# Designed miniproteins, single chains, continued (5): the designs that were tried, part 3

Each design is a single chain, and the fold is of that chain. pLDDT is the mean over its residues in the fold that is shown.

## One batch from the design tools (miniprotein)

Design m16071
Fold by ESMFold2-Fast:
Formats: sequence, structure tokens, C-alpha cells
Structure m16071 (fold): chain A 72 residues (1-72)
Amino acid sequence: SAEEELKKKLEEVKKRALEGIPEIKETRGLSEEQVEEIKKRIEELYEKALKEGISPEDFGDEVALAVVETYE
């Protein structure tokens, strides 16, 4: 179904975002607290995307913004 395909694509975006955190932590010098904040925000954005039917592209953009806002 379209809903199952959307969920799968959102899960892949979430997985890639989480897998990228170690590199961002090293590159930007993030604290453990900032890393946990990013993980929490990604999870919250994922739940919102599932509830509201947000596209994988828009979800990816929201995640990228949340990461940047955490270290600015």
C-alpha cells in the first residue's frame, strides 16, 4: 500500500540520519547531550511525519534543520 511504502521510506531516512550522527559529532565537536537532543528530535519528527503523511523529502529537510539548530 501507499501508506506502507511511505512508512518504509521514512524509516530509511530516519536510519540514514541516525547513522550520520557520529560523523557530525566528530566534525562539529558535539557534546553527548547535543547528540541525545538530535536523536530525540529525529524521533519526534519521525512520529509527526507518520501521523501527518509528510513526504520523505520534507522529513529529511526537517531533520537536517533540527541538526543545524542543535549546534548553532
Scores: mean pLDDT 84

Design m16072
Fold by ESMFold2-Fast:
Structure m16072 (fold): chain A 75 residues (1-75)
Amino acid sequence: SKFDELLKQIDDLFQQILEAIKNKDFKSAQEYLKQLQQLVQEAVKIITDPAQKEQLEAWLKQQTEQLAKVADEVN
């Protein structure tokens, strides 16, 4: 489905952001973050199931917290 395809692309970008931050490549990390934000907006538009929306929001919160922790560890 388009939703599953978007989730895979979101996960791939998130991994690229983490790798860029670990390498202190903040320019690439910022570019990947912008792409991630665009894909998340597209994913939210196609979600009509409240349970799937809650699952995506919970996942995004967890990933954002993990990203902040990794960024802090690199500094």
Scores: mean pLDDT 75

Design m16073
Fold by ESMFold2-Fast:
Structure m16073 (fold): chain A 68 residues (1-68)
Amino acid sequence: SMVDEALAEIERLREEARAAGNVAAELWLDHALKELRANKDSLTDEQARQFLAGARAAAEALRAAEAA
């Protein structure tokens, strides 16, 4: 399902942030994972897709901030 794909992708992004030592990104992505899991039964595939897009954008912004 789209929710399962979003969960897997955000888990991967969190592990990448952890490996890079980006604590802010790891914490944000951990929070996003918990929210997605808590709401999985109430989310549509479209909402899950939008949630994933937001998480990816946030991870990129936090990566850019860390690089500076």
Scores: mean pLDDT 80

Design m16074
Fold by ESMFold2-Fast:
Structure m16074 (fold): chain A 80 residues (1-80)
Amino acid sequence: TPLGDFLIEKVSELFGVSAESAPYMLAAALESVGVKVSVSTARDWLEGKRLPSPELAEKIAEALNLSEEEREELLKLAEK
């Protein structure tokens, strides 16, 4: 999915990990900004089975240190 592909790319670039490891790194990154999510929930977002809420999408952008443009793109993808 567009959201899942975007998140895998950003997590892989930031942490130097494979797509298979992206759910673990995303969950860990979110914990670092005070948000507790399961690896299963992170994987569901990456596979397009669930969309994060707008509030969680903002926290994902913060956790991944996204630019303002990348944050805006993430929020748009989370609305679709």
Scores: mean pLDDT 82

Design m16075
Fold by ESMFold2-Fast:
Structure m16075 (fold): chain A 88 residues (1-88)
Amino acid sequence: EEEARFAQIKEKLLAALRKAGAPQELIDRVEAAKSREELLRIVLVERGMREELAELAARLETRYLLGEELDPEELRELEELALRELAE
């Protein structure tokens, strides 16, 4: 179920953000997110997105806008890259 998958990803991301000492404002915005795409936009924009993350995010956004199904593995890859950047 997509809601269950999103909730799991969101929970793991929130746990990582808290451990990394992210600002409460960012944590609150992530908690308010309703979709994976919204979650990725919030995290990447707040971090000042690296070029590699921006390129991957643009690819996923373009696919989504064209009505193509987003690959869960590509979303996971973007999430892992964002978490690594936040941990740095």
Scores: mean pLDDT 62

Design m16076
Fold by ESMFold2-Fast:
Structure m16076 (fold): chain A 74 residues (1-74)
Amino acid sequence: MKPTIEEIKEEADKIYEEALKLSPQERVKKVQDFVQKIVKLAKEYNYSQEELNEIIRYLGEKVEEMVAQVEAEK
């Protein structure tokens, strides 16, 4: 079944929240594994350009939040 954009965003929120509780190395791995899953989904399912842009925008926002928290830990 093709995941909806909302389902992808909900999973992203969950993965990023869990990642913030991990060590920096495990955070990177968890986020990379999730991004690879999203890339695979984009290749397997016919998402519109607007849907793909929204996924990319949302994931980018979550990465920026994570980077800001890592910088605050320095």
Scores: mean pLDDT 77

Design m16077
Fold by ESMFold2-Fast:
Structure m16077 (fold): chain A 66 residues (1-66)
Amino acid sequence: EIDQLVNDVFNALSGNELGSKKAEEAVRKVLAGKSQATRDEIINRLKEMKVPQEYIDFLEEIAKSL
């Protein structure tokens, strides 16, 4: 479900240093193999949760590289 994926991405971002390889790898692992629509929905849900723009920018950069 989308809620589980959103939670997994949030934990990957919150549990690691922003911009670190560990954060990037954790996020890539959650997003890998997901459709663009699913990735966009996860990002939109995190924006609704008021996650700081710096985290959103980091996440969008990773998603574009998949």
Scores: mean pLDDT 80

Design m16078
Fold by ESMFold2-Fast:
Structure m16078 (fold): chain A 71 residues (1-71)
Amino acid sequence: RQDILNLTQQLQDALTQQGKDTQGQNVYRIVTSMVDNGDYISALTVLITVAQNNGLTDIARQAQRLLDQIR
């Protein structure tokens, strides 16, 4: 879904702003692969976990809201 891809891009951009370019690129690749496979629950779970681990509370909350909508 486009909403998950947009949020994944925001997470990558935020990680890049923290100087974590490689982590941002790896997360983008993993999450977009999950989305392409239709595994939206796993994609959102990865987004929540990475956002929480990096102090990106707003991104984590948005990902949690999307997850709650599809559960």
Scores: mean pLDDT 81

Design m16079
Fold by ESMFold2-Fast:
Structure m16079 (fold): chain A 93 residues (1-93)
Amino acid sequence: LREELLEAARENDTERLARLLEEAAERLSEEELIELLREAAVIAAREERYDALNVILAFVERLVAEGRLPKSALVEVFVEAGMELIRRAVAKL
């Protein structure tokens, strides 16, 4: 599951990623899910997989809105992804 989801993020495979995210939400603990989402978002941002990144971020927002993840998950995932995007932008200057 974890390796397959990270591979889907790296390949920008949004359909596979969406399916694996739903599976992860059913099978993983809150802590494991947040860690996986953070790692997947960082990989997507680092490799400029913007469609995959948008799918991950939208998924986090939905689960928080549904009360399935704490609001802190938004901060953890969005901040880490944002920092990677900033690092890439600065490196291209």
Scores: mean pLDDT 81

Design m16080
Fold by ESMFold2-Fast:
Structure m16080 (fold): chain A 65 residues (1-65)
Amino acid sequence: SAAEEAAVVAGAAYQEFHTELGAPEEDARAYGDAIGRAVAASGGDQAAAMKAGREVGLEARRKYG
C-alpha cells in the first residue's frame, strides 16, 4: 500500500540522514517524514516522489554536509 511504502521510505531516509549525513535525530525524522508524505501524496507518481526526495536531500546536505 502507499502507506506502507511511505513508512518504509521515511524510515530509510531517516536512517541515511541520521547515520550517513550526521543530522540530529529530530531533523533526520522531519526530513524522512517529508519524503514519506510526498510518496503517500503522489498516488504512484514516481516523478513527483523523486523530485520531493531530491529537494529534501539537497536541503539536508546543504545544512549538515
Scores: mean pLDDT 81

Design m16081
Fold by ESMFold2-Fast:
Structure m16081 (fold): chain A 90 residues (1-90)
Amino acid sequence: MSLEELLEQAIEYLRKAKEAAEKGDFKEALEYLKEAARVLSQVLPQLPPEVRQELITLLQKAISAVNKGDGKKAVEYLDKAIDLLEEALE
């Protein structure tokens, strides 16, 4: 699978996690976050170090927000992670 295909797959899982968090379905959001993390583990070595570190931080914050039931914060962190990955596709 190409870097572009892996990035697109990760973005799709993060979008699904965001939708679940917006609905208050934190269990489903966590499941999609786990899938995104699995795909991103293959992508991380190919990303610039600054993007890699920011992405890891945003995902950790999103997972923490989901575990606390903070849908608003989860959505904010997920939006930032999606934006970073969309920039990486260019």
Scores: mean pLDDT 85

Design m16082
Fold by ESMFold2-Fast:
Structure m16082 (fold): chain A 91 residues (1-91)
Amino acid sequence: TISDIQQARDIATNTINNFNTYPPDTQQSIIDVTTSSVDTQQPDGGLGMRPGQPDPALTTATYTTATGLGVGDQNRLDRMRSWIDQQLQQL
């Protein structure tokens, strides 16, 4: 579990560091996956991801994933990684 958390943290950190270099399709996939995971962890955030303004929600979701890392499990972060890998395969 500690090893899984470490890998999840590394994946999230790498995703954040390289986010702006990804294609738009990949960025959208990251938004979708990250938001699905983060919405459950936003008790008083007042931010539920809605279709319409992905940019503000992306910034918040990405930041929350980085700073609140460890409250989600490996499966949630694996989905983010899978989406990134899948989109890169389509380049």
Scores: mean pLDDT 49

Design m16083
Fold by ESMFold2-Fast:
Structure m16083 (fold): chain A 97 residues (1-97)
Amino acid sequence: LSPEILEEIDEAMRLMIRSVADISRSRTDNPEVQALIAQYEEAAIELLEAIRNNDNVKKAKSLKKMSDILSQLGKLLNNPALLKHADALRKRADEVA
């Protein structure tokens, strides 16, 4: 694997994570939602570190955490796009483990 390709993947993932968080924040002043967004950002940072270290166990764990958090956010915000994204992350976690 090229270092340049890995760097591009990391940047794309970081942008995706930020985009989801920003959309979620714009929809409510609910402190429960704000706390879940913070937890999502932390889990996403753990995922990026796991990818850099090629640690499939930690990668799967971080993906599961992100999926669970997005599922909770999707239910609280009644946002089916977040629920679909949560399902995609859950599937990827199961494939990596």
Scores: mean pLDDT 73

Design m16084
Fold by ESMFold2-Fast:
Structure m16084 (fold): chain A 102 residues (1-102)
Amino acid sequence: MDYTAYVTGINPEATDAAIEEFKKHGIKAVRVSWGKFLSVIRRYSKETIENPGDIMQRMGLQRAGIGIVLYDNDKKEVIGMEFGSATPEAARELAEKLVEKL
């Protein structure tokens, strides 16, 4: 399958750590703005997200941290999302959790 990870956050060290972790698993990963991140969620997640409002609220609480969405390019759907602290260690853990869903 063909996947893309979209990573958003204000801390470059954390976003870079998540991107590096996805690349180790052969998954394409790109750093995006919060607006682009929300655009991916809104466009492709209507069948995979039971409560988009809850996810937006959780991300709002984590806006100083990191957010990741893993997207299936073949199925045109979001596989999963993770939010957490703006540390490289937390970013790697979030990436690993999403890879485990594959």
Scores: mean pLDDT 74

Design m16085
Fold by ESMFold2-Fast:
Structure m16085 (fold): chain A 100 residues (1-100)
Amino acid sequence: MSPLEKMEEIIKEALEKLSEYLSEELFNEVKEKLERLVKTAREKNLTSASGLTAFGVNVKTIFDEAISKLDKNSEKYKKAKEIRDESSRKITELVMEAEK
């Protein structure tokens, strides 16, 4: 499995977990933005560590924007943030492996 395919699996898992905490509108917005990002990455054939790092930053930004629309005092916000942090960690580990 390529690094990009592994990133796609991490994103898919994070989206499935986030679907429990995001509204349908926010979920669809995040899904559309991530699908566009993945399509662009595939077209550019991203294999470099720097390219994968930039991709990971863009993924985090998309999740952060959606999560910021949740009530910060809610359990949903806390769980969504934990899911985002886990996905960011997995992406960082994947990028570090791609540098080897």
Scores: mean pLDDT 81

Design m16086
Fold by ESMFold2-Fast:
Structure m16086 (fold): chain A 81 residues (1-81)
Amino acid sequence: MSVEEYEERIDELEREMLRLYFLAPASARAELLGLLQEAGKIAQEFRKKVEEGKATEEDMEKALEEIERLLREARRIHEQS
């Protein structure tokens, strides 16, 4: 994947997590907010590395994989609520 493809995919995953947060019942929102904040931190660190020209393809793959993991957890919490 290109850098632009990784950026777009990460943006899509963050938007989906935000959507899950807004659709969630109050009982799930605190936990989902935590996951959303963690995903945001990973995305910010990724974008900073890209801007600095320090992002390797391995760094990009790890960031994407971790955000995908957080989204799977967010979906699990949403479904159980």
Scores: mean pLDDT 81

Design m16087
Fold by ESMFold2-Fast:
Structure m16087 (fold): chain A 90 residues (1-90)
Amino acid sequence: SAADAEAFGQEVRREMLEEARRVIEQRLKAGGGLIGAYVEAMAAVRRLGERKMAEHPEYAAAIRAAEREVLAELERQLREAGQRAKAELE
């Protein structure tokens, strides 16, 4: 049902955000740069999306919507982090 697809999409979105956070945290703790950490996180999110679509093709549209939302959120976070760094120098 549409409600089941929406619920599945929200669960996938949560898993994608948790995976992205884990990747970013691990990369930064290892001394990696911010841009590299977010690029790796975005790649991890895309891989998770592909795996979920292969496992649940009936929810492909909901999974793709979740992926788009998570990638947009990560791009927003990276942009805001860059703006904060610039503000501290000015």
Scores: mean pLDDT 87

Design m16088
Fold by ESMFold2-Fast:
Structure m16088 (fold): chain A 65 residues (1-65)
Amino acid sequence: MEELTLEEAIERIKRALQLVKDLLKANGFEDERIEQVVRDVAESLGDEFGVPKELVEKAIEEVLS
């Protein structure tokens, strides 16, 4: 039950990060800047949704790969 809430939060974070990544790429931003913004957004959302830092980092890695 708590795991289902965590799973949904992680999916929402991944979707938000993918949208941010795609938007920045479409506007010609460099990979280093995209990575910085994606990480900042991920940390903010992870804190808001109560997702453990380790799982947030995994989501960042999956989106940036």
Scores: mean pLDDT 79

Design m16089
Fold by ESMFold2-Fast:
Structure m16089 (fold): chain A 85 residues (1-85)
Amino acid sequence: MKVEIWAGFETDEKAKAFAKRMEEVLKELGAEGKITVRGSQVFVTVEGLSKEEAEKLVERTREIAEQVGAVKTRIVVEEEKVKPE
């Protein structure tokens, strides 16, 4: 599974707080991802997740976005095809 997250905040400081919390979530899941902060926006991309890990990441992302006060949140979960025969 691939998970892409876009979150927008009222301030750059809130965006940084969200990014820091997302780094902690990725460590908790044992997952590697890319976290990019651009002003008051945060982009997170995580690949190679199991379905269970993707579901946990989505749940934790929503909780953290609410706690930090995201004004916009978009989460896209893509099923990675099993390697073709």
Scores: mean pLDDT 80

Design m16090
Fold by ESMFold2-Fast:
Structure m16090 (fold): chain A 103 residues (1-103)
Amino acid sequence: MKPIPGGGALGGAGAARTGPPVDYSTKEGLEKFVRGAGEAVRRLAEAGVDLTPEQVAKAIINAFKEKGVEIDPEYALEFARAALAGDEARMDEAIKKIVESGM
């Protein structure tokens, strides 16, 4: 859906307010964020959105940079491929690598 009614490019200034801040300096916070991103990617793919692993990896890297966390682009790309393929075991392995390299 290209047009989002009601000023919703972010859709949820209110929704962002209701969520507790995720502490990206902790392994738990970082893992939760990456898992959430993977589930969002899977939902978009199920809805018929054709995403490349490179686009997904870039979005994850940029989101983490906004939080002051630098992650390895190779691990982000591996995670993106696993998320698009629905391979939960590979996603978990990539999340572990991202968490270990991002700390």
Scores: mean pLDDT 67

Design m16091
Fold by ESMFold2-Fast:
Structure m16091 (fold): chain A 82 residues (1-82)
Amino acid sequence: EEELKKKAEEYVKSKTPEQALRDAVYRLIHSEDEEEQKLAAYVLKILGEKGYKESRDVAQKLADFYEKLGIEEKAKLAREAA
């Protein structure tokens, strides 16, 4: 978990906020790998904490969407990122 947070921080620093947001959303939606999903959630959270409000809005929307579908693991990851 701590390693994933550090990797997410490095990822955000290496990309533009827009690029990091697009990539994180794609991974959270399409990845089958729990580690990739967690990494994507941390990227969204870091972007939101740095003032990129769009990432928090997207994370909240994904949390609501997955909660309604009963996909609890993705809903929780998105909720934590909001």
Scores: mean pLDDT 81

Design m16092
Fold by ESMFold2-Fast:
Structure m16092 (fold): chain A 86 residues (1-86)
Amino acid sequence: SFQEKIDKLVEEAAKIKLEINRLRKEMQEHPERVEEYQARIKKLNDEYKKKLDELIDLLTRESGMSRETARLVAELLVNQKAKELE
């Protein structure tokens, strides 16, 4: 159950990261809609931070690592998953 929670949070965060990257690219192609894209990206960044914090909290509680170490591990796991989903 713990591993399933980690895997789910990592996948959700990775998908948000990929969507943000896609929207940033689309924003460059549609300068007339920049405000619309910026609003969507801001909302996704807020969601990303929440998922990352949940992952950090879970890693800190279950593995006993410091919050700083958990953040680095969380970012590594999310980045690896994002590459797999490309």
Scores: mean pLDDT 88

Design m16093
Fold by ESMFold2-Fast:
Structure m16093 (fold): chain A 115 residues (1-115)
Amino acid sequence: LSDALHRAMSDAELERLLDNAEELLKKAEEYYKQGDLSKFAQYTTSAGILLSTVLNASTDPALLARAEELRKRMKDLNVKSILEKSSKDALEQLVNNPYTTPELKEAAKERLEKL
């Protein structure tokens, strides 16, 4: 079913996209530590595009596992950036919203306990 996508991109090309995504995430983490949230957003967005390409094109379990790990790292960074900017009231709204994911709800609760 994914044979045409796999033929369009070699495993070596997909691995290179993952290497580029990892470098973009490292740059995003550096900008996040510096408080440059505009560049943080730019680099995480670019990394996300590369990760989506690999997740849609790859049939290799190892490449898919690496892409999912990097995507989780990107999500964790985005959650941290949201929580650190959020007021107590905003964190309480995240906890009480039925559409908030269980993982984000738990992270918001932990942040509230530390405030």
Scores: mean pLDDT 76

Design m16094
Fold by ESMFold2-Fast:
Structure m16094 (fold): chain A 55 residues (1-55)
Amino acid sequence: MSAQLRQQLADLEANRDKLSPEQLQLALDTIRSFAEAAKDEATLAAADALRERAE
């Protein structure tokens, strides 16, 4: 994984208040898709954890 995906995830968490639930889910799905393509299990787990906390 790249630091870029983790930075995007951190930015998403910082901006949760500015995003609708649908926008947050779409952004998380996008990050998850890139992490899956890169086989970055740590970023996949972090994205799943953020999604669960946001719900």
Scores: mean pLDDT 74

Design m16095
Fold by ESMFold2-Fast:
Structure m16095 (fold): chain A 83 residues (1-83)
Amino acid sequence: SAREQAAVTAAMEAGYRTARELARQGVPGAEEAARLLGQGLRAARDGDLDRAIQLMTQAVGRLPPDAARRVVAAAIAAAKAAW
């Protein structure tokens, strides 16, 4: 649905922004996480929500636990705001 696409797109945008900030701070895996989330953002904008969610899962798996939690928290907050 359009609401699901908007929520997933907002989650990908917030996740991507957070991963980019972590990469600037030198967090291990954050550059790769940002690339994956950038791909997920494109997938979400194209309506491929399953691919976007898969790419978010892969991105989170590249990060240390505290950084992964920050990305997930930002994504959830953005998705709730867009829903």
Scores: mean pLDDT 91

Design m16096
Fold by ESMFold2-Fast:
Structure m16096 (fold): chain A 61 residues (1-61)
Amino acid sequence: MSPLEQLEAEVERAIASEPDPARAAALRAAMDRVLGGVRPTDSGEALLTATVAAVLEVNRA
């Protein structure tokens, strides 16, 4: 899998295993917002930036 596909799969797995539906929804929303601008052809720096932004959004939520 590409790094982007791997990141998406890992986040989806975390969402699926999250027992709190509100937190699961927050994780999905954060991922959708951050990854909405990131394409599979983007560099590893873009993936790292997206990951950091997603973590910050989850911590804010």
Scores: mean pLDDT 64

Design m16097
Fold by ESMFold2-Fast:
Structure m16097 (fold): chain A 72 residues (1-72)
Amino acid sequence: SAFEKQVQEELEKTMEELSKKYGIPINSLEELKELARKLLLEAGVSEEEAERRIENALAVPKYYAENKEKYK
């Protein structure tokens, strides 16, 4: 759907912006997760809390991808 495409485009835009900011090529959600985990750990967040925050942040795009019927 158009909404799922917009969510995917926003994720790709975020990956590009972070790649430029940190000088690290980010080409996938897995690479984005690893960067986010590293930054959270450097900020003093525990590994368990960092994992939970990353999973929660990705839940929104995943939710809309799985519930595209709600978008119509």
Scores: mean pLDDT 66

Design m16098
Fold by ESMFold2-Fast:
Structure m16098 (fold): chain A 75 residues (1-75)
Amino acid sequence: SAAEVARDAARKHGLTEEEAQAIARMVDDVQAGREAELPFTEDPSTPEGLRRQQAIGDAFRAAWAAREAEEKSKL
């Protein structure tokens, strides 16, 4: 699923299982047209916050690519 792909992409940035799961839920909510919030900060002025910001970006890109591939397989 797109959420699983998003979680895997986030994990590659060295995030915890819990943080990766939260990002996957956020991506799923956004793609479903729902409001979403992260339970942690992504302050780009810190190394940890920068990693979280990069993980979020990669998770969205990976989920979108997976969704496109799945839509094409249903045609």
Scores: mean pLDDT 74

Design m16099
Fold by ESMFold2-Fast:
Structure m16099 (fold): chain A 92 residues (1-92)
Amino acid sequence: GTKETPFHKMVKSYLNSTVADPALRQQLLEALDPFLNQVDSADPTVLFELFRALTVKSVSRLKRLFPNLSDEEILATIAKVVPLLDELKMKK
């Protein structure tokens, strides 16, 4: 099996603790897949900046986190992830 990066494991753990619906959790992991293997770091500041950038739909902030991804891949990921984040009510 493919070894998960520290970042992939951290995102998975965060979603497991914050997302009660297992189907929504799986959809979020699949939607975030292009980002999960781009970072070899378990730094939680990267995790929080990722979700903040996604909620404000900032391509430029996501490009700073994942400079090896194309703008089209970043936009496609935003389009998949944002509706799922809206379902989570991540801002109370």
Scores: mean pLDDT 76

Design m16100
Fold by ESMFold2-Fast:
Structure m16100 (fold): chain A 55 residues (1-55)
Amino acid sequence: MPLTTVTATGASIEEAVRALNAQLAERGLVLVGEAEISYDAETGQFVVTAQARAA
């Protein structure tokens, strides 16, 4: 299976990571490597981006 990019946002790092994990579980995906965390100053939210593949 090719890798897919998954992105989630939240008001805190913990919330964004939880949202990412929820998306991965719902879509039957698993993380490949480490998720990248950044802050979006325009929206005031944390953005978590990860590469994932089918479980």
Scores: mean pLDDT 81

Design m16101
Fold by ESMFold2-Fast:
Structure m16101 (fold): chain A 85 residues (1-85)
Amino acid sequence: LVETLEAAERAAEIVLEYIKKLEDFDLAKRHAEDFLTSLSTIPELKELSDQALEKLRKAETKEEVIAVMEELIRQIRELKEQKEE
């Protein structure tokens, strides 16, 4: 479980860095959406990814897409800390 959360956190960080390098907002939003959709297949991350997808749907700028991804990474880190007890 902790290993799954660590893998998800690392993957989210890689996707975020990739999105930051994209100049096209629509492409950045699609990459974030695809990633969040894949995370929703993991039971422990489903609620967080579904909430992030709702926020992503309302994103109108690349900066808002980045903010959604950064918030998701923070929430995964908090969940991981709870599971390490």
Scores: mean pLDDT 81

Design m16102
Fold by ESMFold2-Fast:
Structure m16102 (fold): chain A 70 residues (1-70)
Amino acid sequence: MSREEQIRQLEAILEAAKMLEAGASLEEAVAHAVSLGADERTARTVLSQVEAGRLTAADLEAALEALRAG
C-alpha cells in the first residue's frame, strides 16, 4: 500500500471513527468507511479498536497528519 493509499484509507476510517464516538454502531461505522472507499477488513480491525476504547478518533487524526507530513 502506497502512502497515498494509506492516507485515503485512514481518511475514510477517521470519518467512521467519529461516527462511532458520536454513538453509531460498529456495523454502521464499518459500512460508512467502506462507502468512502476503505477496505472492509482494515476498517473493521481499526474501528473495533476504537469501539473497545483502545484507539480514539484523535489518535487516528494524529496518524493521518503524520502520514501527510511525511
Scores: mean pLDDT 84

Design m16103
Fold by ESMFold2-Fast:
Structure m16103 (fold): chain A 73 residues (1-73)
Amino acid sequence: SMWEELLKLIKEIEELVIKLFKETKDKEILEKARELVGEVQRLAKEALEDPSKIPEVIERLKKIKKEIEELGK
């Protein structure tokens, strides 16, 4: 289901953020990661309040996941 895909993406993003915080002390990278975590939290709330938004939220979460992966390079 799309809800299962959304929850999986959130979990994958959280694991990437934890890894990033363990591997870098770069304040700018960590600040950007915190901003992206804030966006994930807002998107998760939006999907919970309006399930019709789940497909849009999934697409945005995929982009956020890619951005966090790029920060860890």
Scores: mean pLDDT 86

Design m16104
Fold by ESMFold2-Fast:
Structure m16104 (fold): chain A 72 residues (1-72)
Amino acid sequence: MSDREKLERALAAARAATSAAEARAVAYDIGQLAKEMGNEELAERAFEIARSTAPAEELRRAAVELAQELLG
């Protein structure tokens, strides 16, 4: 699977996340993808969201924004 296909799946998962735990898991996946793509700054932001105690909706929106930013 290409990095773009993985990111499109992560974006869909972020949009479908209904809990903080799901949003954190997606943020972690986005962080791993960003790291593989050489975008260390976005990877660190994603891992920070994956460790955040913010509400589910805030984490979901952050994960969606990160996936969109990494997609272009």
Scores: mean pLDDT 83

Design m16105
Fold by ESMFold2-Fast:
Structure m16105 (fold): chain A 61 residues (1-61)
Amino acid sequence: FSEEEEKIIEEYYKKYGYSDKTFTEAAKEIGKSVEEVRKYLLEKEIEEGIELIVEGVEKVT
């Protein structure tokens, strides 16, 4: 995805979370398939989950 496409996906993810609505709305906006958006967000969700666990001690005081 381009930087602009990634930004659009992230905006929907912030509004609706990891959900079919996010996948569908983001896919419509950027002109990609729902499956492509879902895969991108799945990878991002996994990475963010791991990072939050590691960084939680520093970030949440």
Scores: mean pLDDT 68

Design m16106
Fold by ESMFold2-Fast:
Formats: sequence, C-alpha cells, structure tokens
Structure m16106 (fold): chain A 70 residues (1-70)
Amino acid sequence: SLGDSLAKIKAQVQKVNDMVKNKAPKEDIKKAIDEGYALALEAEKKYGVTKELVFLESEITTLEMYVITS
C-alpha cells in the first residue's frame, strides 16, 4: 500500500538522521540517502506523485545538501 511505502521511506529518513547525529562516515550516509531516493522513486512509480511523497523527497534532499556542505 501507499501507507506501507511511506512508512518505509520515513524509516529510511530516520536512519539517515540517526547516522548524521552519530557522525557516521559520509560514504555510509550517502549510501543511505541513495536508498531513500530509490524507495521514493519506486513509490512514485506505483502510486504517482502525492503531497506526502513530495514532502519526504524534500526531507531527503535537505539531508543530502547538509551532508554535501558539511
């Protein structure tokens, strides 16, 4: 379901946030960000562009920009 896909993406966003907080290696954080984008893209292909997916993709992009600039 869309709800299950959204839950997986939210869990991946939380994982990235935890990795950043715990100062994980940048390469590991970037890999986790890529996994987040892959989950979001798969959900968009199945369910279309929804406001919830746009919001979660925005959160992933913000985390990516933070990691690139830090």
Scores: mean pLDDT 85

